# Ledger of designs, part 41: designed miniproteins, single chains, continued (3)

Each design is a single chain, and the fold is of that chain. pLDDT is the mean over its residues in the fold that is shown.

## One batch from the design tools (miniprotein)

Design m9493
Fold by ESMFold2-Fast:
Structure m9493 (fold): chain A 87 residues (1-87)
Amino acid sequence: SILDKLEEILKKVEEMLSLSEEERKKMAEEVIKQLDEIRKEADAEIQSLIDHMITLAKLVAKEPTDENIKAFLEETKRLIEEIKKKL
């Protein structure tokens, strides 16, 4: 399901805090690709929420700081809860 795929992404992002800067950037790029694929399967309402996640992931790919990763985690958890309400 879309939720299972998003929960897998959340786990990968949590693991980023233990990674090097170079590995964080690679993981963020992988997350962006996975979110793009999930977006193609989603309806318009869910697509807008995934687009927000992609924007946050792009920020992490550019500046892979602990602050940006934590912000991504907090917002992504919130957006996943919004998606659960729409399914």
Scores: mean pLDDT 83

Design m9494
Fold by ESMFold2-Fast:
Order: C-alpha cells, then sequence, then structure tokens
Structure m9494 (fold): chain A 64 residues (1-64)
C-alpha cells in the first residue's frame, strides 16, 4: 500500500541518517518532508494515515 511504501522509505532514511554528516542529515530531512507531502497528496491519504506519516516524520527529524 502507499502507507507501507512511506513507512519503508522512512525506515531506510532513518538508517541512512546514522551514516551522514549533520549538514547531510538536515538536507535528507528536508527532502523527506517534500516526499511525504507529495505522497499524501498523490495517494489521497486518510486523516489517520496523515497523522501516522506526520508522527514518523517527527521521529526522523529528532534524529537529525
Amino acid sequence: SPMDGLEHMLELYRRELLTLSPEERKQLVEDTRRSVKHMIKRYKFTPEQVKRAEELLRELEKLA
């Protein structure tokens, strides 16, 4: 599903963040925010899916 794809993408990026410099981490998070917003619009996420996507994005941002 589109939600499973988003969760998989965010898990890969979470692992990648640990190998990046602080500047690269900030860039990855910014690019990820854009991708998440695009997926929400493209796949017409439900309010519950949007909330889950936003929670996962916040967890990623805390690691940067």
Scores: mean pLDDT 83

Design m9495
Fold by ESMFold2-Fast:
Structure m9495 (fold): chain A 72 residues (1-72)
Amino acid sequence: DEEATKKVNELAEKLAKEAGKKVSNIKLISEGGPLSDEMAEAIARSLADEAARTGEDITDTTFRVSSVAAPA
């Protein structure tokens, strides 16, 4: 989903910059269906948190996302 990919990149970049890190050019491959807005936000936060935790920039990375997770 191009819109979800765009949103993830925008949010992750913004959050990572606040932590002094860079996250950009992230590609999402959806497995099993379209990505929800909530999933996109969760992915963006996870990427920014990971960059801050490792102290490394995350760029040009592809993530496979499964929509078959078992919610409550």
Scores: mean pLDDT 73

Design m9496
Fold by ESMFold2-Fast:
Structure m9496 (fold): chain A 75 residues (1-75)
Amino acid sequence: MKEKTAKIFEELADKYKQLGNYEKAARYYVKAAEIYESLGDTEKAKDFYRKAAEYYEQAGNTELAESFRKKAEEL
């Protein structure tokens, strides 16, 4: 089920966050957000896009951080 795949991406994002790899953490939060968006779970999609933006900012990727912050706001 797609929900299981989203949870796996959440777990991977949390793991990379704990390892200090904020860029990979952000990428997996985006993957989880895209699945929740496809399922119509707008609330979770917004939350994970915001988390992705936060971790892209911590990784020094301000352009991707702004992009995903705007995407979360537009949902």
Scores: mean pLDDT 85

Design m9497
Fold by ESMFold2-Fast:
Structure m9497 (fold): chain A 85 residues (1-85)
Amino acid sequence: MKLIIKFKFKSVEAAKELAKELKKVLDELKKKGIIEDYKITVNDDGVLTIEIKLKEENLDTIEEELAKVIEPYSSEIEDLEIIYE
């Protein structure tokens, strides 16, 4: 399956900081075989998009690991959209 998460940030700098932390976590999850691939983009409007390719059985584990990284940035996030494909 594919998990897509879009974050609208109050600040482009906060979006870029979270993107760096997410890259570290997603690189480790890929190394462990928990995810197959990922893509992170940040645009000039402060929209951070994460696309993760995974097996459905790993979804809960991935959402828990992402929540831990995202929580410190929750006050900087204006909007959040999650898409399951």
Scores: mean pLDDT 86

Design m9498
Fold by ESMFold2-Fast:
Structure m9498 (fold): chain A 71 residues (1-71)
Amino acid sequence: SAEEHLKKARELEKQGKFDEAVKHYREAIKLSKNEEERRQATLELARLLIKQGKDAEAVRVYKETLDEIEK
């Protein structure tokens, strides 16, 4: 489930396995059941990407979240 992927992403991030954490955050977004769940996973992914210095990718992730809110 999205929640299981989100939990695993957080654990991987704590272990310093950032690339694996990113993959699980993306799966959590894809499998999210509602807009709030999707938004939470999206914001946590964006925060991790900023921490890794991937600012352009983080901006893209935030824009996707804004597009979901508008619809």
Scores: mean pLDDT 78

Design m9499
Fold by ESMFold2-Fast:
Structure m9499 (fold): chain A 118 residues (1-118)
Amino acid sequence: MAVITESGGGTVAEGGSQTLSSNISGIDFSNSTVAWIREPPGGGARGVAGISASGTKVSYAPEVAGRATISVDHANNTAYLNLSNLQVSDTATYYNFAFSGETKILAAGEGTQLTVVA
């Protein structure tokens, strides 16, 4: 059974940067598409970033484009999401998902909470 453990949340000042990480075990990570989604305190989960199994196809939501970087370290089964120029609107619980292809969920994490303060 696959396990995802997210970390790197916490409380950060507006304008700062934070790297969220996700360790993925129990699956062939090198063949998995990885995505980050977030759920703000008011609800309404939305996609943030995604990266293909090969690492060559990357996508970002418009609200984080230009200030987010998604990356994967297949040797260490770790995915990263770096967010720079943080905004109060980035306050959310961030979840990592691993997919077979683009749609079959292999694993989902329990999330890491990021709070951005003005």
Scores: mean pLDDT 80

Design m9500
Fold by ESMFold2-Fast:
Structure m9500 (fold): chain A 88 residues (1-88)
Amino acid sequence: KARELAEALERAAERVRGLTRKIAALSPPELAAEIREAGEEVVRLLEEGARAAAEGDLERAEELAREADRLFLERMTPLAHRAYEAAA
């Protein structure tokens, strides 16, 4: 379970990294900068959560995963929506 959580969070971090790069590439420079900043913070939380899970600290891993999910929904998702609207 701990290994599965660590692997899941590592895969989530890679997906967010790829999504961030893709959306930023389609965005105006100012919006791209905000997207990269938000994406980097989500990735950081997911990577920290993966390390916590690998160390057996499932409570810490779950806290970090929830924080990453919250940040993704509150910052990254609105930025992605703005990018979609700006891209034509």
Scores: mean pLDDT 83

Design m9501
Fold by ESMFold2-Fast:
Structure m9501 (fold): chain A 72 residues (1-72)
Amino acid sequence: PPSLDEAKRIAVEVARSLGPLSPAQQEALDEVRAAESYAELGRAIQRLLSALSDEDADRFAAAFSERMEAAA
């Protein structure tokens, strides 16, 4: 599996690819950047997904899974 720093970078890049983020989405993304463990990163990603539209959440999940698989 990728390192924590790689996983955080992938999550940030994927989130930014979705277009302009709302303040709530940006706050969740800031928690992704601040994560110090995989458990914290997972919780931060769940918060981000909850702040996204269903379509953007699906796009994020698909792109994140693909990039994490490719980095493994």
Scores: mean pLDDT 83

Design m9502
Fold by ESMFold2-Fast:
Structure m9502 (fold): chain A 87 residues (1-87)
Amino acid sequence: SEIDELLDEMLELAKEVIKDPRLLATIERLVERARAETDPERFLELLEQIEALVIHAMLEQKFPQEEIDELAKRLRELGEQLAALRE
């Protein structure tokens, strides 16, 4: 489904920047929870949690602020597309 494809894209972006395997496992669980979530408000909350964890990891790993801002924008755009598909 289109939702699964966009969630997979979000997960792949996280995998590219996060080095902590425990944090990646947490994000993978949130993505799988989002796949099953049918409530739009709860779905958006899960997407916001994923974004926040990815941004936090990039800050802890000392990524340049410009790269963090760019990825945050991409994650927000994916989240908006996903939210629209849930209504």
Scores: mean pLDDT 86

Design m9503
Fold by ESMFold2-Fast:
Structure m9503 (fold): chain A 71 residues (1-71)
Amino acid sequence: SAGEELLAKLEAEREELIEELAEKSGVSRETAERLVELTIEAYRAKLAGDEEKAKKLLEEAEKLAKEAGII
């Protein structure tokens, strides 16, 4: 299953994704960590069929990204 494989890859590469986001966007590691966490949790919710939860988590990520000046 492509979805389960992608989730496993995101979880395995979590630290690398956090570091890359912080370095490329100039945000704090704390902000990068929260953004990556929200994205992984949204994808996990989507795989579980919880579209409502996935949407809310993505909206939280978008709000945080705007507050951090990424968007």
Scores: mean pLDDT 82

Design m9504
Fold by ESMFold2-Fast:
Structure m9504 (fold): chain A 73 residues (1-73)
Amino acid sequence: SEAEELLERVRRLLEEMVRIVEEKGEEGLPEAEKLAREAEALAKQLLSAPEEVREEALRIIGEAQRRMAEALA
């Protein structure tokens, strides 16, 4: 479905964002911010998605935020 395709795209963008921050730390933040903005724009399209897809999106976003915080600590 379109919602599942959007979820996959969000997952890929957030994974790339986390990798950049883990590898480059603060030097990677400008590139990571671009990916975060793209992921946020796509995630907003998931507001009308089935509950299971929305729940998975929230889990992916939360995991990415936690990993970024750990990498920058």
Scores: mean pLDDT 84

Design m9505
Fold by ESMFold2-Fast:
Structure m9505 (fold): chain A 60 residues (1-60)
Amino acid sequence: RRVERLEHTLAQLDENIAELKEKAEKYKDVDPEKAQFYQNQIDRAEALKAEVREELERLR
């Protein structure tokens, strides 16, 4: 089902966001440019997560 696939995508995004947050925190005081790169990736992943959630609500 499409719903199951979207739920799996949300789980993967949550895991990726957690890893990216750890990296952003690690680099924020040492390499701000690298920290900002990870923050941009987090922002993109959060936006994608919101879109996937909206699609799930439409299918429900």
Scores: mean pLDDT 81

Design m9506
Fold by ESMFold2-Fast:
Structure m9506 (fold): chain A 62 residues (1-62)
Amino acid sequence: SRFDQLKELLRRHISHLKEEGVSPEDIREIGDRMIRRLKQLYPDLTEEQVEELRKVIDEIIR
């Protein structure tokens, strides 16, 4: 699905930032900005889908 593609894109990008040594704090800020942009580009994203994207970021930076 479109959402699965966006989730995978987000996961790859955030994982790359972690591998490059970006701090957890900076990754969280970047991730929040990415989610805000995705909500603007894809207004059909549900609150549950947005929460799932936030969880992906949190799980990667732990």
Scores: mean pLDDT 84

Design m9508
Fold by ESMFold2-Fast:
Structure m9508 (fold): chain A 60 residues (1-60)
Amino acid sequence: SDLYGLELDPETARRVEKELRRRGVEVEVRELPSGRWGLTFPAEAIGTVVRLSGEEVEAL
């Protein structure tokens, strides 16, 4: 398993999802009870996610 994820605010999550899908990268997006969005993606997306969000990515 080579899946990674993080929680983002909805606006940042939408931008990350759009960019990953544009690149043909599979991304799962889930709204969490906190109102934040959880994103799950493969290792190849880590650099793009960190660049767009400024947040640390967690291994799942």
Scores: mean pLDDT 85

Design m9509
Fold by ESMFold2-Fast:
Structure m9509 (fold): chain A 60 residues (1-60)
Amino acid sequence: SMEELRRQGGEAFSRGDYKTAAEYFRQAAKLAREQGDEESAEQFESLAKIAESLAKQKEK
């Protein structure tokens, strides 16, 4: 479910696993959009972008 993906993304983010967090947030955004929840989809897309940026920072 979208709720489960959000929770797993948040847990991964808290542990510093930003790549994994971004993947979960991307999946949550896709599911939210499919359900017609554009508000949540935009929020999850923003979180995924933040996580992706942090993941790239860790590779330096």
Scores: mean pLDDT 82

Design m9510
Fold by ESMFold2-Fast:
Structure m9510 (fold): chain A 75 residues (1-75)
Amino acid sequence: MDEKIDRWAQEIVDAFLAAEPAVRAAPDSGARGEAYLPVIKVTNRFFKENPDITDEELGRLARRVQELLAARRAA
């Protein structure tokens, strides 16, 4: 599962970082929500491909996403 979690975490992080300029430029919460649509699409795809995901696995995914975000911002 760790390989799969790492792959999905990287896709989520990539989508989030790609969305950040549009999110920062958004004039209101509605436009900011639209700017997050690529992230929402990746997470929806994750749940479609992993319908039996457990809360423990979701926790591991969330931790990996935070680790990757911190590492890429530190570089």
Scores: mean pLDDT 79

Design m9511
Fold by ESMFold2-Fast:
Structure m9511 (fold): chain A 65 residues (1-65)
Amino acid sequence: LEEKFRERIKAQLEAVRAAPDTLENLRRAIATLEYLVEMSKNDPELQKEAEETLAEVRKRLSELE
């Protein structure tokens, strides 16, 4: 992955973590994170971070549903 693109993915992961835990925000975050996981498939460390963030968001969503 290009370093600039990697930085953008990390910034989006941080934005997801900082967003309020509303049902709509969490559902939107899941779609975004699934996309980021796919886009980071050639960077195992970044993909792991994206997958861990996705798992956290899914857990929060399940607690609200």
Scores: mean pLDDT 76

Design m9512
Fold by ESMFold2-Fast:
Structure m9512 (fold): chain A 90 residues (1-90)
Amino acid sequence: MKYEEVTLKKGEEKVIDASEPKLLRIEEGNAKLTQVEGVVGFARLEPFEAYRVENGKLYKVENGKYTEVDSIPAGEYIVRGEGKVKVKVE
């Protein structure tokens, strides 16, 4: 299994290309995850803030509500650090 470790400073961005659902382990910090392109089943995903990292946890953002999750569906994501953030992608 290949692991990718991402450490970002405030305002730094990295692309995560998830060909399949990925487990996202949050070590520290805060970040926004904007989904650029993706398909879950037969539905298109739009480039909005779909997930957020806050206080070392990953949340799904839906209708202004935060639901704690441990994985992201297949798709392309831009991760933007809001402060120092460290993420492990599996």
Scores: mean pLDDT 63

Design m9513
Fold by ESMFold2-Fast:
Structure m9513 (fold): chain A 80 residues (1-80)
Amino acid sequence: MASTLRVVARYLREQGKTELASLAEKVADEAERQIAQGRDPATVAREAGDKLAKGFESLGETDLANAVRTAADVIAEEEA
């Protein structure tokens, strides 16, 4: 999850979407911290995905928000 978010952030930065990239990096940092503290990876993935998707929606990126939700659900299922 966190590594995937960092790849997404790099891609967004390359596209000039610096605000979206910064949001993805913050969510990745929080997810890594939560997992390091022993929190369930599937739960962290779902929460990170929802947080990031809501952030993208607030910036008008609805398609990207939907893609993030789908990816988070898949990752959460794999971690469970």
Scores: mean pLDDT 75

Design m9514
Fold by ESMFold2-Fast:
Structure m9514 (fold): chain A 90 residues (1-90)
Amino acid sequence: LKKPSEEEAKELEELFKEGKERLKELVERIYKAAEKHPEIKQEVERKAAIIYTSGLIAMIGAMLDGDKERAEEIIEETERELEELLKEVE
C-alpha cells in the first residue's frame, strides 16, 4: 500500500485542515439556521453532525492511503451534502 513521503504528508495535512475548516463553517451556518425552526432543530443538527463526522472519517482514510485526489473528492461531496441540508433548512 502507498506510504506518503514527508512532502506528500504535509500537503495532505494542509488539505485536511482547510477542508475541515470549510466543513465546520457550513455546520455552524446550518446550526444557526436551525435555531429559527425549533421543531426540526434536533433533526437538522443530527443530520449535519452525521454528514460532517462521516466526511472526516472518510478523509482520514484517504490520508492514511496517501490518496490526495480521493481526499479532495470526499471534501467536495461532504460540502455538497451540507450545502443541500442548509438549503433545506433556509
Scores: mean pLDDT 81

Design m9515
Fold by ESMFold2-Fast:
Structure m9515 (fold): chain A 58 residues (1-58)
Amino acid sequence: SLEERLAELEARAATITDPEARARVQAELDAAREFLREGKYEAAALHLMGAEVEIELS
């Protein structure tokens, strides 16, 4: 589920040691969480993908 993916990416973000990279990932995860709360699943999925890309770049 998108909620499970959010939880997985939140755990991965917590392991990022560079504060600026962690902040970029956290912004994407915060946006995804808000869209999930609003039932906007497509927007949430796009932000989760953005978070994953930022994690891979960190």
Scores: mean pLDDT 87

Design m9516
Fold by ESMFold2-Fast:
Structure m9516 (fold): chain A 54 residues (1-54)
Amino acid sequence: DLISQAVAAALLGDVKRMEEVAEELKKRGYPEDLVKSIQDMADRLKAGKLKAPE
């Protein structure tokens, strides 16, 4: 499940993996809004607005 992989990557702080999942969703014809949401989450993670618990 690509969505579960995106969530796992977010919890691990793996921005690169989230970006890879977003590209895969786009290639598989998922709605653009969903792909954009995953990309926005990756961007927020880069900005430090979403961080794994210490």
Scores: mean pLDDT 73

Design m9517
Fold by ESMFold2-Fast:
Structure m9517 (fold): chain A 82 residues (1-82)
Amino acid sequence: SEMAERALEDAKRALEAAKEAGEDINRAIGAALRGIGALFEGELALKTDKSEEGQKKAKEAIELAEEAIKLALENLKKGSES
């Protein structure tokens, strides 16, 4: 499904943004928001797409989005301490 594929691409971009943000507070905030958006899209795709391919992509998108959010939040903590 287009929704599952889009969620997966958005989640991958969010994770890369989180990695590149480092301790930059503004960039880390941007990465966290992007991750939250990808997480929402992934969860919606998982609920609406009943195909095996769509379910697999949606689950991968959710996992990557959660990793992006976690990394961005850790970067925010480090940036706020610096």
Scores: mean pLDDT 82

Design m9518
Fold by ESMFold2-Fast:
Structure m9518 (fold): chain A 66 residues (1-66)
Amino acid sequence: MKIDEAEVLRALGDMYEALGDIFAEKGDYKTAAELYRKAADIYRQSGDVERATELEKKAEELEKKA
């Protein structure tokens, strides 16, 4: 059985997005933005361009608050 690399990448992206949310709630906007950008890169690799774009926008909003 060949593991679906896109599905694994999507799960990894979900993990980084969740971590970004946690750090944003803590007020660590710089770390949260970095985590959202990491998740966005991973979602682009999995082909989920719309979610990647959404996370890049979230990162930009947090960078303005940092």
Scores: mean pLDDT 81

Design m9519
Fold by ESMFold2-Fast:
Structure m9519 (fold): chain A 91 residues (1-91)
Amino acid sequence: MRQQIDDAIRTAQRTIDTFDTMPDDTQQDIINVTQSTIDNQQDDGGLGIRPGQPDPALTAATYITATGLGIGDPDRLQRMRTWIQQQLQQL
């Protein structure tokens, strides 16, 4: 789990670092995917493809991408940050 979170964060950071060099359509796709993932936030604040099973790696990657690009609802981002911190304490 921890390595999956670390790998996801590194991939998200790489996306932010290279964002300005991407084609406009790729930049828009990243924004759209990130926003739709945030819009599907679960009741506990985590993000996941499966209802009731939030994914720590997806949540961490989406949080880093959203904050790096300046997108996403601040309240939803704060809930994701809190959830990630709680998950990291359990590792």
Scores: mean pLDDT 78

Design m9520
Fold by ESMFold2-Fast:
Structure m9520 (fold): chain A 60 residues (1-60)
Amino acid sequence: EKKIEEIAKILHEETGVPEELARQLVKDALEAGGTLEDIAEGLELSGFKKAAAKVKEIAK
């Protein structure tokens, strides 16, 4: 839960997506069996390298 809030803020700040939508996207990915590392990989493939690095740090 705490990590979801932190990642949602990162997505909002780095990509401009609304924080509430970012929170829902992270939650949906985790409920589908994804990991925080999977979210970071998706961000890197989409060109959001700084956001991906921050998410990887939280995933430790």
Scores: mean pLDDT 79

Design m9521
Fold by ESMFold2-Fast:
Structure m9521 (fold): chain A 68 residues (1-68)
Amino acid sequence: MEGEEIRKLVLEAAKQGLRARVRFEDGSELIVDGNDPTSVAGGLLKIIGAEGKRVVVESELGVKEGIA
């Protein structure tokens, strides 16, 4: 499942204190801030809650798109 790769990108960006932008297929967006553990946890939970839906993660480390 591509959801694991999407979550890995968010976690790697967070480890480096970077921000990741998560875009959902309904057009909603979420910023995951690596300097805020609550933001990281909430972002990962929202990606998990979007299971079966397409998401795009954009960060300084790269871009990944797939099914959550």
Scores: mean pLDDT 79

Design m9522
Fold by ESMFold2-Fast:
Structure m9522 (fold): chain A 67 residues (1-67)
Amino acid sequence: SETILRVAVHDLSRAFGLSREQARELLEMVLRGEPEEVVKERAKELGLSDEEAEELVRMLRNVAAAL
């Protein structure tokens, strides 16, 4: 659902201090089946700590499971 996707992008953006474009990029990586390590490294490139990147990947998996 495009509505669920937009809401998830908004919530992740706010929770992790990312732009909506950055949050959407990370969610699309998970939806495309990118390895967890690749998504985590991309999140760290965007300024997240190791702990924040791990939390983000867990949230992204929950969102992907709901789509």
Scores: mean pLDDT 84

Design m9523
Fold by ESMFold2-Fast:
Structure m9523 (fold): chain A 79 residues (1-79)
Amino acid sequence: MLRAEAERLAKEAEELFGKAMEAEAAGKPEEALKYMKKAAELAREAARLLLEAGELTEEELAEAEAYLDAQIAAFEAKV
């Protein structure tokens, strides 16, 4: 069940993104970057599974990956 696996990974990514934002607010940019990178890895995998399930296009996957790369770069700039 690709969609169910993607949903699980997306929820884990959302939780990690929340931790990244909390670490950023606490003035811990290195910790925030670690959580952000882990969240992005899980979000990418979720998006790829959705592509395999036919619920996402390759264009939408490319947009999602570009967005995640930009978020990582923004957090890296704060370290």
Scores: mean pLDDT 83

Design m9524
Fold by ESMFold2-Fast:
Structure m9524 (fold): chain A 55 residues (1-55)
Amino acid sequence: MTPLEEELKKFSEALKKLQEEIDKRRAAGQVVTEEESQKKTDELLKKIAEEFERK
């Protein structure tokens, strides 16, 4: 269980960084569409899931 928790923590950090980048773009006055932010999140989640299944 502990190894799984460690990997989930790292994945959570990656997701937070992605959200921070989107938030920074919005704070800078750039219009970020919901679709655009969802695509980036989905791509990250897909890579995380593939990496997790491989390991």
Scores: mean pLDDT 72

Design m9525
Fold by ESMFold2-Fast:
Structure m9525 (fold): chain A 94 residues (1-94)
Amino acid sequence: SVTVTESGGGTVPAGGSLTLTANVTGPGVSYVRWLQQRPGEPPVPVAVLPGSGVHSLTLTNLTVDDTAVYYAQALGADGRILATGSGTQVTVVE
């Protein structure tokens, strides 16, 4: 089976930076994508990277619009979702 473990969220002032990390393990992983889910909106992809292992999403020059739950997903070569992380909350304050 495939496992996704996420870390690196929290509360950050506007203009700051934050790095989210996902550790993706297991067979058949061709891609890892990061999804951003803002309050009241569906998740949207913000980054896609090849392979398993450790993947980072660095958010810079943060604004209140970056406030969201971020999910890492492991995908197979056919685009099938193999695993989704539990979600990491990022809150940006002015």
Scores: mean pLDDT 87

Design m9527
Fold by ESMFold2-Fast:
Structure m9527 (fold): chain A 67 residues (1-67)
Amino acid sequence: AAEEAARAAAEAGGGEAAVRAALQGDSGMYSIAMGHAGATPSEEAARAAGRAGGGTPQNVRDAALLA
């Protein structure tokens, strides 16, 4: 979720700008764009990257892109 992505961005040392981007649904919008309906593998990769430490929107996007 955007709120969780924002928290992850802050914890990863992201500045106020990173938190704002996450709150704007950056991670969510990326997951929708890359995952679309039915693209579960990309979504899971993004979530796994978020949980594995460094759940920033950028890290989540990178994981989804590589999936």
Scores: mean pLDDT 49

Design m9528
Fold by ESMFold2-Fast:
Structure m9528 (fold): chain A 60 residues (1-60)
Amino acid sequence: SEFLRKVALLAGVTGEVLVFSSEEEKELYWPRVEEFLAGVKEITDEQRQLAARVLAILEK
C-alpha cells in the first residue's frame, strides 16, 4: 500500500532519529518523507524492517 511505502521510507530516512522518544519528531519528519518518496522509486529491505517498527508505534 502507499501508506506502507511512506512508512518504510520514513523509517529509512529517519533510521537514526527513531531513537527520539517523541511522536512529534516523526510528524516533523513526515514532509521530508514525502519529498524523499518523490525521488525514490524503490524501498529496501532495511527500510521495510524499520517501517514495521514505525507502524507498531503508529498503531498506538
Scores: mean pLDDT 52

Design m9529
Fold by ESMFold2-Fast:
Structure m9529 (fold): chain A 74 residues (1-74)
Amino acid sequence: AEEALRAAAIRLGEAVAASDLTPEQYKLVRDLAEAASAGDVDTAERYLEQLKALPGTPDAVVAAAEELVRSARA
């Protein structure tokens, strides 16, 4: 479970590095990753919903963030 969470966090970091994110998008991704790593899945899901609501967020970043939240639930 922790290994899967770390792998998902690495994939999210790779997606972020390959993307040109706004400061607001970057902050939400960071806050989401921190919440997921702390086991606060409900908070991570709220940040994921906010990230998905932001216009122009790359699909790859959203998909990687969804995988991180899913891994945190397992």
Scores: mean pLDDT 82

